# Designed miniproteins, single chains, continued (4), part 36

Each design is a single chain, and the fold is of that chain. pLDDT is the mean over its residues in the fold that is shown.

## One batch from the design tools (miniprotein)

Design m13225
Fold by ESMFold2-Fast:
Structure m13225 (fold): chain A 76 residues (1-76)
Amino acid sequence: DINDLMDEIMAEAVEEIYKKYPERQDYEELQKELGILAAKKLGEYSGRLEETEERLAKAKTVDEIAEYIQEMAQEL
């Protein structure tokens, strides 16, 4: 189920972010990094890591990253 996959990817992303940044951070920056990490994990799963990284390099806002994650989830 794609929803279960997304939940798993988000859980992994959250764990990696907390290991990298154990201290409290700015919420917007944390959301952006979390989204980027989740998108990369999803890209690895789909075999499209390079395409995902290229798209993420063009994304400047949290909303753009979230839209791309949703787009990838729909394609799976």
Scores: mean pLDDT 69

Design m13226
Fold by ESMFold2-Fast:
Order: sequence, then structure tokens, then C-alpha cells
Structure m13226 (fold): chain A 85 residues (1-85)
Amino acid sequence: MDDHIKQLYDIAKQQRKQGKNKVASSIIGLAKKIKSGDQKGALKAAKNVIKNADKDVSRKVLTLASKAAKDKGMDDLAKEIDRMR
């Protein structure tokens, strides 16, 4: 029941296969913080995704992260991540 978290890990694996290791690590960090319910850590990790990824990748990742946060009842976090897109 973590379909959006799984999609985040899948994007990270794809980025790593393309040699984009910093982008992959940032996405994995974000997914882990959302999975653990660390709202402050997730927001910081989302900012790292924006810094390391291009706009298309960051928008896709932040969209999935917002949905993953909503799936876990973290509506305030989901709203803040949505504003970062």
C-alpha cells in the first residue's frame, strides 16, 4: 500500500542507471522521510531534490511525494510540497 513511495524508488533507480547519482540519492532520501513520517526531514529532502534535479524530474518527483504524503495523512506536508512545484 505504498504505490507512490514505490514509484519514487523506481524513478531513483532510473536516475542512477543514467549516472545521476546525486538526483537518485535525493529522491531516495525524500521517499524514506515520507515513509517514516518525518515531515520536517521530508520538506528538507524535497528542497534537495529541487537543487539536484532538472525541473521536469523535480516536478514529477514532488507530485508523487505530495501524493505519498496524502496517502499517509500528512496533508500539511503534501500541501507544502505542492507549493514547491
Scores: mean pLDDT 84

Design m13227
Fold by ESMFold2-Fast:
Structure m13227 (fold): chain A 110 residues (1-110)
Amino acid sequence: SELLKSAATNVVANFDELEILEPFKERRDEILEYFTKIVEAKEDSPEFLEQEKKLKELLEELKKYMKENGITTFSEGEIEALALLSLFYNNWDVEKALKLAKEILDKYNK
């Protein structure tokens, strides 16, 4: 829940500042509404625990991909925000989210 709330906070606070999140801009209002509710939640739900589990799984795979391909230009917060939105865009399907996140990492790697 701490990781999920941290990633959601980064999405809400920095959506317009992080170039890596540009692919998600068409759903900006929906994203900000959804993740603000996660940030403001007083208690962890079973849904939030399952979402955090999927976020951890995707982050491990993305960190492995980045290391194998020498991708070092993104902050931890940028990668967490990218992973979270990639899951949201793919109905929390880790495999589809991983494919999307890799495509975005490759495109925005400077």
Scores: mean pLDDT 87

Design m13228
Fold by ESMFold2-Fast:
Structure m13228 (fold): chain A 65 residues (1-65)
Amino acid sequence: SEIREAALAVLRERAATLSGVARLVAEAEIQKFEAALAKVPDDELEAFLRRNLSPELLAEVRARL
């Protein structure tokens, strides 16, 4: 799904700007988010992202679509 890939790309790019423990924590949270996102039906993806991403991150995901 293009929406899933866009959301994960935004999160991974943000994590790549971090270092040390902050990056490890961000990567672990992205792994959990990816697992959760894989269980969401395609018709519920936009609603899931609206509930789970900040307005800032959601805007970045939408800009990539």
Scores: mean pLDDT 83

Design m13229
Fold by ESMFold2-Fast:
Structure m13229 (fold): chain A 68 residues (1-68)
Amino acid sequence: SEREKLEKELRELIEEARRLAETADAASRRGLQTVVALAEYGLKEDASAEALRNVVEYLRRVLEEVRA
């Protein structure tokens, strides 16, 4: 289902954010950890596919900005 695909994608992005946080400076690391916590909270709330899609898009933007 779309929801299962989005949950998988979100979990993969969370893992990527955690890896990126290991080599980031203190400020970027804190930001990444905060976003990971928010994403994990969203997964627990049985959110709709639309809500999960929004969280995925948000996390993708945060990762892009940290890498830039």
Scores: mean pLDDT 78

Design m13230
Fold by ESMFold2-Fast:
Structure m13230 (fold): chain A 93 residues (1-93)
Amino acid sequence: MTIKIATQNSESAKKLAELIKKELEKKGIKTEIEELDLSPYELRKLVAEGKADIGVGSEKTEDGDKPVVNINPNAPQFEEIEEAAKKALEEFL
């Protein structure tokens, strides 16, 4: 079974996507990353539609750009994905 990560084309988003992939692959979960030139809204929509299991990007906030990870709630192995994303975010931040 292959988990699909869609990432925005920023260096920070790609780094975070690679960290998530590394954590998933440690669990024996095959993972593919697709770099897409999408807005944060389009990325969220793509994940919500099930075209990717995980979306990685950045959102503009009053405190600057913050990394954002979106996970499809119907994604297979959701608990493993959530744990991998949490560990990747802790290493990234």
Scores: mean pLDDT 80

Design m13231
Fold by ESMFold2-Fast:
Structure m13231 (fold): chain A 93 residues (1-93)
Amino acid sequence: MKEKLIELGKKYKLPEELIEALANIESVEDVRELAKKLRESGFSPDKIAELFFEAAKIFEENGKDELAKEARRQAIQIEIDEGMELISRAVSK
């Protein structure tokens, strides 16, 4: 599991500290904290969502169903937030 998560972080060009955070996820709170850090670091919402959907598959393949569910929730929430921001920008003109 950790090796696949490290490869995933490298694929998305995460900083070393965020790759370590991803590889050391043990709880749903760790998933939420990583999502928050990625959003605050200026990563593209689409890329963060893709990362968490791929991480969810890795978690599920390793029997970590609760981590997989939380990763999917974070991905969906990020996509919703991006959609709302786009609507808000259109309305504010």
Scores: mean pLDDT 79

Design m13232
Fold by ESMFold2-Fast:
Structure m13232 (fold): chain A 56 residues (1-56)
Amino acid sequence: GVSQQIQQIVQQAQQGMSPSVVGQRLISLGLTQSQAADILSTVLGISRGTALRIVR
């Protein structure tokens, strides 16, 4: 399911995958830019504003 795919992408982010690639993969799963940014912000410890710029 989508939750399992999100968990796999989060694990890839923690293994050094580019934040831009992580953001694009989350959007490809049907997440909004805001949802993808919230996940990136939480996983990478960056601000929501920075995460939103990455997923654009």
Scores: mean pLDDT 80

Design m13233
Fold by ESMFold2-Fast:
Structure m13233 (fold): chain A 113 residues (1-113)
Amino acid sequence: MEDRKKAVEAFDEVKKNKKEEEVRSQLDEKALKIYEALEFMVEIADMLIEAVKNALIKQLNDGEKVEKEAEELRKKSIDSIKKYILTDMTEEQIDTAVRIREESKRQEARFRA
């Protein structure tokens, strides 16, 4: 519970101040894993929202309206992810999310020239 609160607070601090390495270094191992799972889930949500947004802008030719709706969806998605982390996510699910993120990052790095 305390580790989950620390992870959420760290995520909010990084988003405001962009001092990721400093904030990460202050987290213990359990809080850091939760932070990484939270960050990964938010990254996946943002990627999906960006893909849908770009498709809609091309089709509707109303970029400002689509951007506003995408921003509102991002905020709701982040809030939902934070709530899930704080109330419902199991340690096994956290470990699985971190493992998937590590594999994804390794594949991304491997395919970059």
Scores: mean pLDDT 77

Design m13234
Fold by ESMFold2-Fast:
Structure m13234 (fold): chain A 76 residues (1-76)
Amino acid sequence: MTPLLDKRLEEANKRSKEVIEEAEKKAKETGKVREEALRATGRSLRLIGLAIELALAEERKDQEAIEKAKKELEAL
């Protein structure tokens, strides 16, 4: 793996853990454990995909792709 990809995957893994923790907290408040688990899983998968896209864009020095990936990651 490229150093950038490895770093982005580590960040995505950390954020996925946070998303799961927040989903557990929200499930406790709403009682919708299944729905929150499905949302958290989908969000985690998208985080990983966007992290890879961002790393590849940074490696290519594609400023437009970098900004797009960062914006989508921040929106998750």
Scores: mean pLDDT 75

Design m13235
Fold by ESMFold2-Fast:
Structure m13235 (fold): chain A 114 residues (1-114)
Amino acid sequence: MKEELLKKADEYFEKAVQKAEEIVRRRNGGPLTPEEAKELLPLILNVFAYTPDPVERARRVGYILGLLGAREEDVPAIATYLENITGEKFDDAQIEAMREGVREGRRRREELLA
């Protein structure tokens, strides 16, 4: 069961990253269409649902959001939004992991747009 969950979490994360990178390249860093946002949201929510470690989950979600253009300054607002839709509360370690993810995702975004 644990190994199956980890594989599923990795598959959803990989799929979300691939889709986000495709959109970033196609849009040349421009805003997402409503259709693209609709496609990405279930993938992000699946990463959240299937990643069993809450710190790694926060880092992975942050990475995808950073790829899509979120800033470290946006993390507290993003965490509050996710708490409201999931019913979970994020601790300081999860918030810091999300900041790290956003920073790494933004570095990758800059490489894709160079």
Scores: mean pLDDT 80

Design m13236
Fold by ESMFold2-Fast:
Structure m13236 (fold): chain A 90 residues (1-90)
Amino acid sequence: MKEVMELTAEALRLYGRGEATPEIVAEITEKLKELAGTNSAIAGGIEAIGKLDPEAGEEIYEVAREAEKAGLSEEETAELVAETAEKHAE
């Protein structure tokens, strides 16, 4: 869980900064699949968020870290991340 959240946040941050090439995104997605067991739905959803703003990526990383510390499930963490993205899209 923790490593999944960290890799997801890294992918989002790279993408938001415009440094994420399709190859980098694919590589991080593969690592997320390995850690999550197959469920990289978070990576797909958050890639769209990374286009909004680099600072949003960092805030999402913090949200994911807080959720992990609270012992939330991957599904609950994904929901909080999506909610944070919606905040930035308003």
Scores: mean pLDDT 57

Design m13237
Fold by ESMFold2-Fast:
Parts: structure tokens; sequence; C-alpha cells
Structure m13237 (fold): chain A 67 residues (1-67)
């Protein structure tokens, strides 16, 4: 089963709600960035790690939304 965030993201992508897609994407990016900073990474590396994770997840959710 998918977490609520992933379900909401897929629904927004399918409906063409680009504003909700962008809002959810930016919120997740910030959460992941803060998580890496709290783990002791420098801010620049934290942002790069978060961006890589969120980009992979976004691609997976976009592929799931096509089904």
Amino acid sequence: SLPAFEKNMIAAIKSGDTETVERLYQKELQVDTDGFINAGFPEDLARKFAQAIVDVNKTALEEMAKK
C-alpha cells in the first residue's frame, strides 16, 4: 500500500493539478533536506541528497500515475 503523500501526489498528477503537485514536491524536498541537515550533513550536500531522492520518487510516482 502507498502512504497518504504518495496517493495524494498520484491523484494530483492524474487530475492535472500542477499547483498541488508543485506544493507537495516542495514540501517533501524541504522535509528531506532538513532530515539530512539534522543527520549532520552540510546544507549544500543535504540539498543535493534530498533533490536526488525526491527526483527519483517523483519519477516513480509519475510512472505510477500513467497506469
Scores: mean pLDDT 81

Design m13238
Fold by ESMFold2-Fast:
Structure m13238 (fold): chain A 62 residues (1-62)
Amino acid sequence: GYEEAAKAVEALSAGDVGTAAEHAGKAVRLVGAEGAREYIRRAGEDGYGTERAVRNMVRMLE
C-alpha cells in the first residue's frame, strides 16, 4: 500500500508516468482509491516526490 504509493510519487516526480501509473494501480488494489490517495499524500510529505507530482497523482485517482 504505502510502499507502492511512495514508488508512484517518486516515479511521477522523475517524469516516468508509466511506472507511476503501475505503482499507483498496485496501491489502489491493496488499499482502495481513498487509501491510495492518503498514502500518496503522506509519501509526498515524507519527501518521496514533488508537491506537483502528489497533486497530479491524487487527481488521477479521483
Scores: mean pLDDT 84

Design m13239
Fold by ESMFold2-Fast:
Structure m13239 (fold): chain A 77 residues (1-77)
Amino acid sequence: SAITKEIKEAMEKKGLSLEDTFQKFDKDGDGVLDRAELEELVKELGLSSSVEEVMKAADLNGDGVIDWGEFYYLAGE
């Protein structure tokens, strides 16, 4: 999807690995990104997509958070 490509390109441009990106924004160290952490990630990576669009693309469980597996899938790895 366009979101997957945009995230991958943004990470490559900033020299961040997928794991480094997730760890940087997982402030609680609980292995999930909540809405506030995801909003900061969207802003930092300079994504044109909204946090709501990213949540809908990645949140396969509908629980309002993104775990590592959902993030890995979203980034197209």
Scores: mean pLDDT 74

Design m13240
Fold by ESMFold2-Fast:
Structure m13240 (fold): chain A 86 residues (1-86)
Amino acid sequence: MEELKEENLKLIEENKEKFPDLSEESIESAKKLIENSNELQLKMEKIRLEALPKLLEAAKKGDGETVEKVIEEILKRQEPYAKELE
């Protein structure tokens, strides 16, 4: 649990460094989500955070098709954990 939180926090800091235009509100929201998340939620958030660089790069280039595909892939990868939360 604590290790998963640390990994997610590290990914947030790495994304902030790579994309300094990320809002403070967005960063704080992500950190609060991690602090209040159970193990399944932390695994789902890690999937999202790992995909965020590709998503933001595609968005910056105006590549809406890649943005849509990345979002779909995130949701698909999160599906097994989301199903366990049901």
Scores: mean pLDDT 78

Design m13241
Fold by ESMFold2-Fast:
Structure m13241 (fold): chain A 66 residues (1-66)
Amino acid sequence: ETVSEFLKRIKMEQYEQNFLDAQVDGQRLLLLSDDDLRALGVVLAGHRAKILLSISELRLQQANPS
């Protein structure tokens, strides 16, 4: 799954260009903190929380490939 597909899946596609401009790949996506998301232009706390929760789920799933 690409970063763009990830954002569309969680209904945050509005931030797709911000992530692409910052060269956020799949590896960097998993390392993002709240401060990193704020620096990327995700100024709404609810949006950061949703993205961080979804990233946490991805981290857990990577230990158990389906």
Scores: mean pLDDT 79

Design m13242
Fold by ESMFold2-Fast:
Structure m13242 (fold): chain A 61 residues (1-61)
Amino acid sequence: MKRVAVVAAPTREQAEEAARKGLEAGADEVVLLVGASREEAQAVADELRAQGIATTGVHLT
């Protein structure tokens, strides 16, 4: 069974913290809704994917 954590955060730091907590709670995948910038959303998603975590980053407009 695949568990997904959906995280909404206005900054990169908050997104990383919330994603970490979701994974600690047993999530297999993370969806990040980051409001700071598209570049920051992609950077956070890339870092988590580099660690083997299935992550999708979305910039909040």
Scores: mean pLDDT 69

Design m13243
Fold by ESMFold2-Fast:
Parts: structure tokens; C-alpha cells; sequence
Structure m13243 (fold): chain A 99 residues (1-99)
């Protein structure tokens, strides 16, 4: 269900912020970013299949993906940042189909 996938993305965003505040190591941050990526990928797939999904919802998710990508890049997680930016572009392309 779309709501459950979105809540997982939100929860992992909060966890990532918590890991940063706590001064977690790069490997811990990488693991949290990868879990966030997997949750975001499932959310995009759920939005693609849900006719009630809006362009604004997809653009909001794309914005969050880009922000987490910049954060990952700032911690030297270049490959993870690239994957997040690729997901953001996919969300933006789906938003164009709904607009």
C-alpha cells in the first residue's frame, strides 16, 4: 500500500538525520542511505501503480531524494548519491506523465 511505503521513506530520513547527529561512522551512514534508496524505489513503484498519485507527490519525493543525495555526497558516498539522483530523475519523469 502506497501509504506504508511513504512512511518507510519518512522513517529512514529521520534515522539518517539521527545517525548524523550521533556522529555515526561512514559505513553506518552508507547502510542507512542504501535502506533509504530501497524504500524510495518501492515508493516510486507504488506511486506508478496507484492512479491517485499526484505529480506534486512525485516531485516532493524527487526533492527529498536530491537532498539525501547531496548529503550522501558530502560524506563521500559518491555511488549512493549517484543512485539517489537517478531515482529522483525517474520520479520527475513519472510526474511529467501525471501533469
Amino acid sequence: MLREEILKVVGLTIRLIGDIIDGSDKDTLRETVLRFYEAAERAIKAMEEDPKSTADDLLSLASILKQVGKLAESYGLEDEAKRLNELAKKAEELAKKLA
Scores: mean pLDDT 81

Design m13244
Fold by ESMFold2-Fast:
Structure m13244 (fold): chain A 100 residues (1-100)
Amino acid sequence: MKELEELKKEAQEKLKKETTSLAEKIKELVEQYEKNPTKEILIEILKLSIERGEIEIKIAKELLKKVPDEEFKKELEEAIKTMEKDIEELKKKIKELEEE
């Protein structure tokens, strides 16, 4: 259905708008980390990466509610599960770094 393609494009545009500033901040912090690798900079990179991932999950969940295609719904549900798992691993990494 052409409606599916339109929904996908709207989701991609929304993702770009909501995550561009976070992606730029992460890039700047990565460049700082390469010059002076500190735990504090690494934690900040991980925190912003989690924030970006949570925005991606939110947009994906909104798309999931609108999509009529069963195969795409299943793929999107699996993608969301993977993203949620990745965020939990990043949260665990932050906790380990803060406990050191």
Scores: mean pLDDT 85

Design m13245
Fold by ESMFold2-Fast:
Structure m13245 (fold): chain A 106 residues (1-106)
Amino acid sequence: SFLERARRLVAEGVSSSELTERGANTPDPEERAVYAAALMILLGESLGLPEEEIEELARRAGEIARMYAAGEDPARIEELERELRRRLEEAFLAHADEASLAAYRA
């Protein structure tokens, strides 16, 4: 799955900037999903989110990126992006440490 490939890239130490560049330069929906999921894993780890939340957010981000690259329904993509943003914010507020919350509020 794209999640297994995403976890491998993160484990290999590929930077967020490199993942962003690779994602922007590939037309392949599956590759777009891999890079989007990997970026979400890095973000979730940096925010101190639990593994279960990181996996779900990464899965959603990858699916959205795949749909975008495949030229699927823009209205459905916007709905999924809005839900992903809401879930990420809720997970951050529920699980982030005091220092991360202070930085977000500053």
Scores: mean pLDDT 83

Design m13246
Fold by ESMFold2-Fast:
Structure m13246 (fold): chain A 71 residues (1-71)
Amino acid sequence: MEEEELKELLKKLVEKAREAAEAGDALGAAVQLVAAASVLAAAKSAKAPEEVIEAAEKALEEIAELTRKAE
């Protein structure tokens, strides 16, 4: 199930970014931000369902906020 796998991956990226931000690891959070942006780009290129693209955009937004907070 491609949609489930992508959502699960996005969940893990957000979790890792939150852990990095809580630890003050700005680089660790930034790595998760790049990973989430790559997933979003891949989903758009593959013409994934809107629900998947929306989930990826939401995850990227949350990780971006966590990354700024870790600075």
Scores: mean pLDDT 79

Design m13247
Fold by ESMFold2-Fast:
Structure m13247 (fold): chain A 56 residues (1-56)
Amino acid sequence: MEFKVGDGVRIVGTPDPVPYYTTGKIVEILGDTYRVAFPGGDTSDFKPEDIEKVDI
């Protein structure tokens, strides 16, 4: 499955110490990683194996 800017995603991996968010939206594609923005106003970068596309 391809990811693109604007896609809703959920976090399925445990790579990050910030556990208060579980879903967000892709705002940028950085080659090997995807920048995801969360409802709280934070952003973080994830590998495709750490996120899963959802319909929002």
Scores: mean pLDDT 69

Design m13248
Fold by ESMFold2-Fast:
Structure m13248 (fold): chain A 65 residues (1-65)
Amino acid sequence: HMETLELPPVSRETAERLAEAAEAMGMKAQIEFSGVEETAEGPRELYSVRITGDRQTLEQIRKQL
């Protein structure tokens, strides 16, 4: 029973770390450019991370966020 968890857009650095963690747990991760967030400090690129894997394992990741 494979499911896909799509996380809210995050920074490139955070997206890469999440993808690496998911792949280390035997899951598939994909990073997609989501857009640019305008902040007081300037524009920041945001990325969506999709993780596909076992439901139970995905819930463990969700709880650590």
Scores: mean pLDDT 78

Design m13249
Fold by ESMFold2-Fast:
Structure m13249 (fold): chain A 72 residues (1-72)
Amino acid sequence: MTEAEELELARQNAMLLKAVLGEGEAEKEVEEAVEELEREGREDLAEALREGLNASEEEQKEVLEKAKENAK
């Protein structure tokens, strides 16, 4: 997995969490993950997770629909 692929995956995971769990619960999960990543020196991944959490409702729906298609 390339660095760009890793950052995109992190962003998409944050969007999926928000779509599935709702804003407050997703924010808590993302902040815990961000804290761990920052301790590991992975500030790039921490930023990608925060960016995903702030994604538009349309982007969240697109990521969720792709996840649903992959589950079929």
Scores: mean pLDDT 76

Design m13250
Fold by ESMFold2-Fast:
Structure m13250 (fold): chain A 79 residues (1-79)
Amino acid sequence: MELDPREASPEERRELGDFLGELGKKIGSGSMKDVEEAVEELEAKLAELLKNGAPKSLVDALLTGGEKLFSPLGLSLKL
C-alpha cells in the first residue's frame, strides 16, 4: 500500500494527539472492556487513515503512539 510521503500538518498532529489522549484515558481506567474498546478504536482509525491516503508520518505517529499505550499491557496490534 502506498502512503502519501508528505509530512503531517500541525492540525493533523493535534487531532491525532487528542485521539491518542482519549485512548490513554480508556486504558488508564483499568477496565479490560475499555482497553478492548480502545484497541478497536485504534484499528478503526488506522483503517480510516489508510483508506483516505493519509500522510505516512501521521500513520507512523498513530502506530508509534498506539504501541507505546498498549505495549505495557502485552497487547500486539494486528494490521
Scores: mean pLDDT 72

Design m13251
Fold by ESMFold2-Fast:
Structure m13251 (fold): chain A 110 residues (1-110)
Amino acid sequence: SKVDELIDEIITLLKEAKETYEKAGNLKLAKILDEFIEFFEKLKELKEVTVEDVLKMSEVLEEAIQAIHEGNYKAALEKLEELIEIAGEVSEEAKKLAEELKKKVKEILE
């Protein structure tokens, strides 16, 4: 589907970003990018996710990556809270995935 193709493209871009940050020595952000990859892999298994939903989630996570890169961990966690709200509009299962992602990212940043 177009949703699956879009998610696969996002995962590819996240894997490339991870390699870039690993080479730069930013192991914390590289580890967080692994969690973002797992989130999209699990999201791909869900029903009724639209292209618009994936694009909104991708945009918020891209803003979270930028905040982490800048050392603004408060802004990054606020973006993950926004992700939970977006995912909750999709389904309870998507919301649970976003909540687990925020928990894992918070543990990496602490």
Scores: mean pLDDT 89

Design m13252
Fold by ESMFold2-Fast:
Structure m13252 (fold): chain A 63 residues (1-63)
Amino acid sequence: SDEVRQSILEEAQKLIDEKGPEKAMEEAERRIVEAYLRGEITPEQAQEVSKEVRKLAEEKKKE
């Protein structure tokens, strides 16, 4: 669902600020896999949110 996707993105943004982009990516991927296995998101949604998290991490590295 959109709510699960937004939750993952919000958590990733917080982790980027607190622990850096690499740790945020690791935690976000773990959460995405868990949500997919739980049936909370589709494979397409999992792919899209993974791309969004990666973009957030890349932007932080450029700062």
Scores: mean pLDDT 80

Design m13253
Fold by ESMFold2-Fast:
Structure m13253 (fold): chain A 78 residues (1-78)
Amino acid sequence: SHMQEELKEKFLKELEDIAKRLLEVRRQYAQHPTPELRAEIEKLEEDLWKKVEEYLKYFNDQKGLEINRRLRERRRAA
């Protein structure tokens, strides 16, 4: 439906904006690592995970939520 497509586009735009900022800050950190940039990366990564979870919950994607949880756990173990 048109409304569902608009909502998906809104979520994708929000995810894209966070991801773009995260890539920019990571590039800055690679050139000049500081505690401030590290903290910003950690915050942006948390914001990204929260936005993905919010999207998956909104669309009742239980399988996606399970995959997202497993990927998050894998990342912490690595």
Scores: mean pLDDT 79

Design m13254
Fold by ESMFold2-Fast:
Formats: C-alpha cells, structure tokens, sequence
Structure m13254 (fold): chain A 90 residues (1-90)
C-alpha cells in the first residue's frame, strides 16, 4: 500500500510538471505560476506523508488543466486522484 501511494504521488508530481510546462507554452503565466506553487506544495506534503493534502492539490491541478482546455491531462490527473483516494481508503 505505501509503495503504491509513493508511485501515485510520483505520477502526480510528473503531471504537475507537464501542466506547468504546457501553461508556459500557451503563455498563461498565471496558470504556470499557480501550477508551480502546487508542485512545491505536493513535494512538501509528500515529505510529511500528507496524502489528504496531495489529493486536494491534485483537484486544483485538474481544474487548471480543464481551464487550459487540456482535457487529456485533466483526465490523467483525475485518474491519479481516484487511485490515491482508493489507496487512502485501504
């Protein structure tokens, strides 16, 4: 269970970096800055083993991806989010 949570958190960090870089390519500097802030907050929450905070931050990332029109990335973040919620219930 712990290893599976770590793998999903790692995926979440990867997806956050992808979203930040895509926002920069679209010249949406506000979305890029917010995504970078969320990325740093996920890193901190991961060190504290605070899965609940990571889940909340991934919801914000999904909303940013949706606002940018990146439906594929939003879906990937949603899948990562659901996997973490399932692992937290076990």
Amino acid sequence: IEKEIEEQVGLGLFLARVLRDRALLKKDYDASERTNQILEEIKRAAKEKDVETIIKLLRELREIAESLGDSVLAKQIEENLKALEELQKK
Scores: mean pLDDT 85

Design m13255
Fold by ESMFold2-Fast:
Order: C-alpha cells, then sequence, then structure tokens
Structure m13255 (fold): chain A 86 residues (1-86)
C-alpha cells in the first residue's frame, strides 16, 4: 500500500476513534457506517481486498444495530485493529 493510501487509513482510524467516543451510540454507529462505506468506495479501484474487508465490517455493524454500547465499542475496536495492520 502506498504511503499516501496509508495516511488515508491513518486519518480514518483517528475519525473512528473520535466517533466511537460520541455520547449517543446510535449517532456513533451511523457516522462510523457512513465513514466505512465511503472508504470502501474510495478503495474499490485502489485496493479491492481492503474495500471488501470494509464492506464486511459495514455488514457486521448493520447486523448488530441492537448491540449494547460496550458490544458496539468492541466491534469498532476490532475494525480499528484490522485497519492498523495496513
Amino acid sequence: LSPELQEVIKLAIEALKKYVAEESTSVAREKIIALLREMARFFSSRDPELAELLRRHVEELEANRDASREEFKELVERIIESLEEY
């Protein structure tokens, strides 16, 4: 992955950390889903494997809309960990 694309991922990780700290879990979830969908679109032609990983994370968050705040934070933490490997 190019240094420029790694910086995009780094900025996204910082945004995810900021959004997960939102007072409202529902607001945090929608912001994170929107960010991950935008990232998947951005990476579709640049890194198709990363784009597919991001789409799977969106599907997992959508499937777990009723998750508690703690369960939601654990899901987001796993997403951040997967992105930090890039």
Scores: mean pLDDT 84

Design m13256
Fold by ESMFold2-Fast:
Structure m13256 (fold): chain A 75 residues (1-75)
Amino acid sequence: SLREETLRLLEKVKEQFPEYQADLDRLASLLPEMTEEERERVIRVLKGLLDAKTPKQREAYLEALRRIVAELEAR
């Protein structure tokens, strides 16, 4: 399921980037309230963050993740 895939990717990103733990934990707390489309968007961003090879690419995906969190928290 998309929920299980999202949780798996969240744990993988937390393992690889402990410095993002606070942002990822905040995102995880919102996961039960996400739509399928929102989970797909999160999955794409998390995959992008894992695949990023440059600091600039990583920063762009981190900004995208923080934007998603802000949008969800504003509901």
Scores: mean pLDDT 83

Design m13257
Fold by ESMFold2-Fast:
Structure m13257 (fold): chain A 82 residues (1-82)
Amino acid sequence: MKEKVEEALKLGEKAVQAMRDGNLDEAIKYFEEAAKKAKEAGPDALRVLLEMGRLVASDTSISREGREKALEILDKAAREVL
């Protein structure tokens, strides 16, 4: 499960960077991939999703639209692993 956790976090970092760069479409694709990998992480899935949500919520350089879309993706994934 370590590989899935690391892959999810790396994709989440790429998604946040894409949002900082203003590339919302690319960020959405990375967040969807990150959420998919996080769900495959088993017991760590919720923790990884919550960590990504915290990074998105606390980043003041992310646009409001990007933040809302990212949190929707992460929330949906979190509900699927609860």
Scores: mean pLDDT 77

Design m13258
Fold by ESMFold2-Fast:
Structure m13258 (fold): chain A 58 residues (1-58)
Amino acid sequence: SKTIQELQADRKHTEELLKELEASPDKSIEMKLKQNLLKIVIGSTDLVIERMKEREAA
């Protein structure tokens, strides 16, 4: 399984990709779907990190 540090690094990389896509003038449905998928990935990663931190605190 990935460490919290590895998940944070993955999250940062995904966030940078999302910012690149959001900076694009492309307003197609395909672009919006890609942006939404990356947002879901970031949100899911944040939930996993939070749960791992909770288990460390317990």
Scores: mean pLDDT 82

Design m13259
Fold by ESMFold2-Fast:
Structure m13259 (fold): chain A 65 residues (1-65)
Amino acid sequence: MELDVEMLLAMAQIAKYVHGLKDVEVRDGVVKITLSEENREVTEKMAEIIKKAGEKMGVKVEVLP
């Protein structure tokens, strides 16, 4: 479970670097992704992809505005 959280965090950090997510945080085993005001359409799409990956891996993902 910790390894799965670490891998999902790594994917979210890559998305932050490539697609400009505002922030990525892990708290109590939950991966929290904060969307950017800029490029909102792209960042929402990337957050959904990461959320779907998290569901498949059994990791909870929360998307924040």
Scores: mean pLDDT 76

Design m13260
Fold by ESMFold2-Fast:
Structure m13260 (fold): chain A 55 residues (1-55)
Amino acid sequence: DICNTKAQFLADQLCKEKVSESELSNGLLEAIANDWDCPLQTILNAVNLYKKKCV
């Protein structure tokens, strides 16, 4: 699934860039989901993966 691949890549990028959770607004995550034509839940799963893997 292309969306799952993109979500995993996003999670890895957030980890490498040391992006704070406070910088990930709900509006930004919705914009990313819309730009990728992917479900918001897929993006939220990527953020949760980032937290589990890097935090």
Scores: mean pLDDT 74

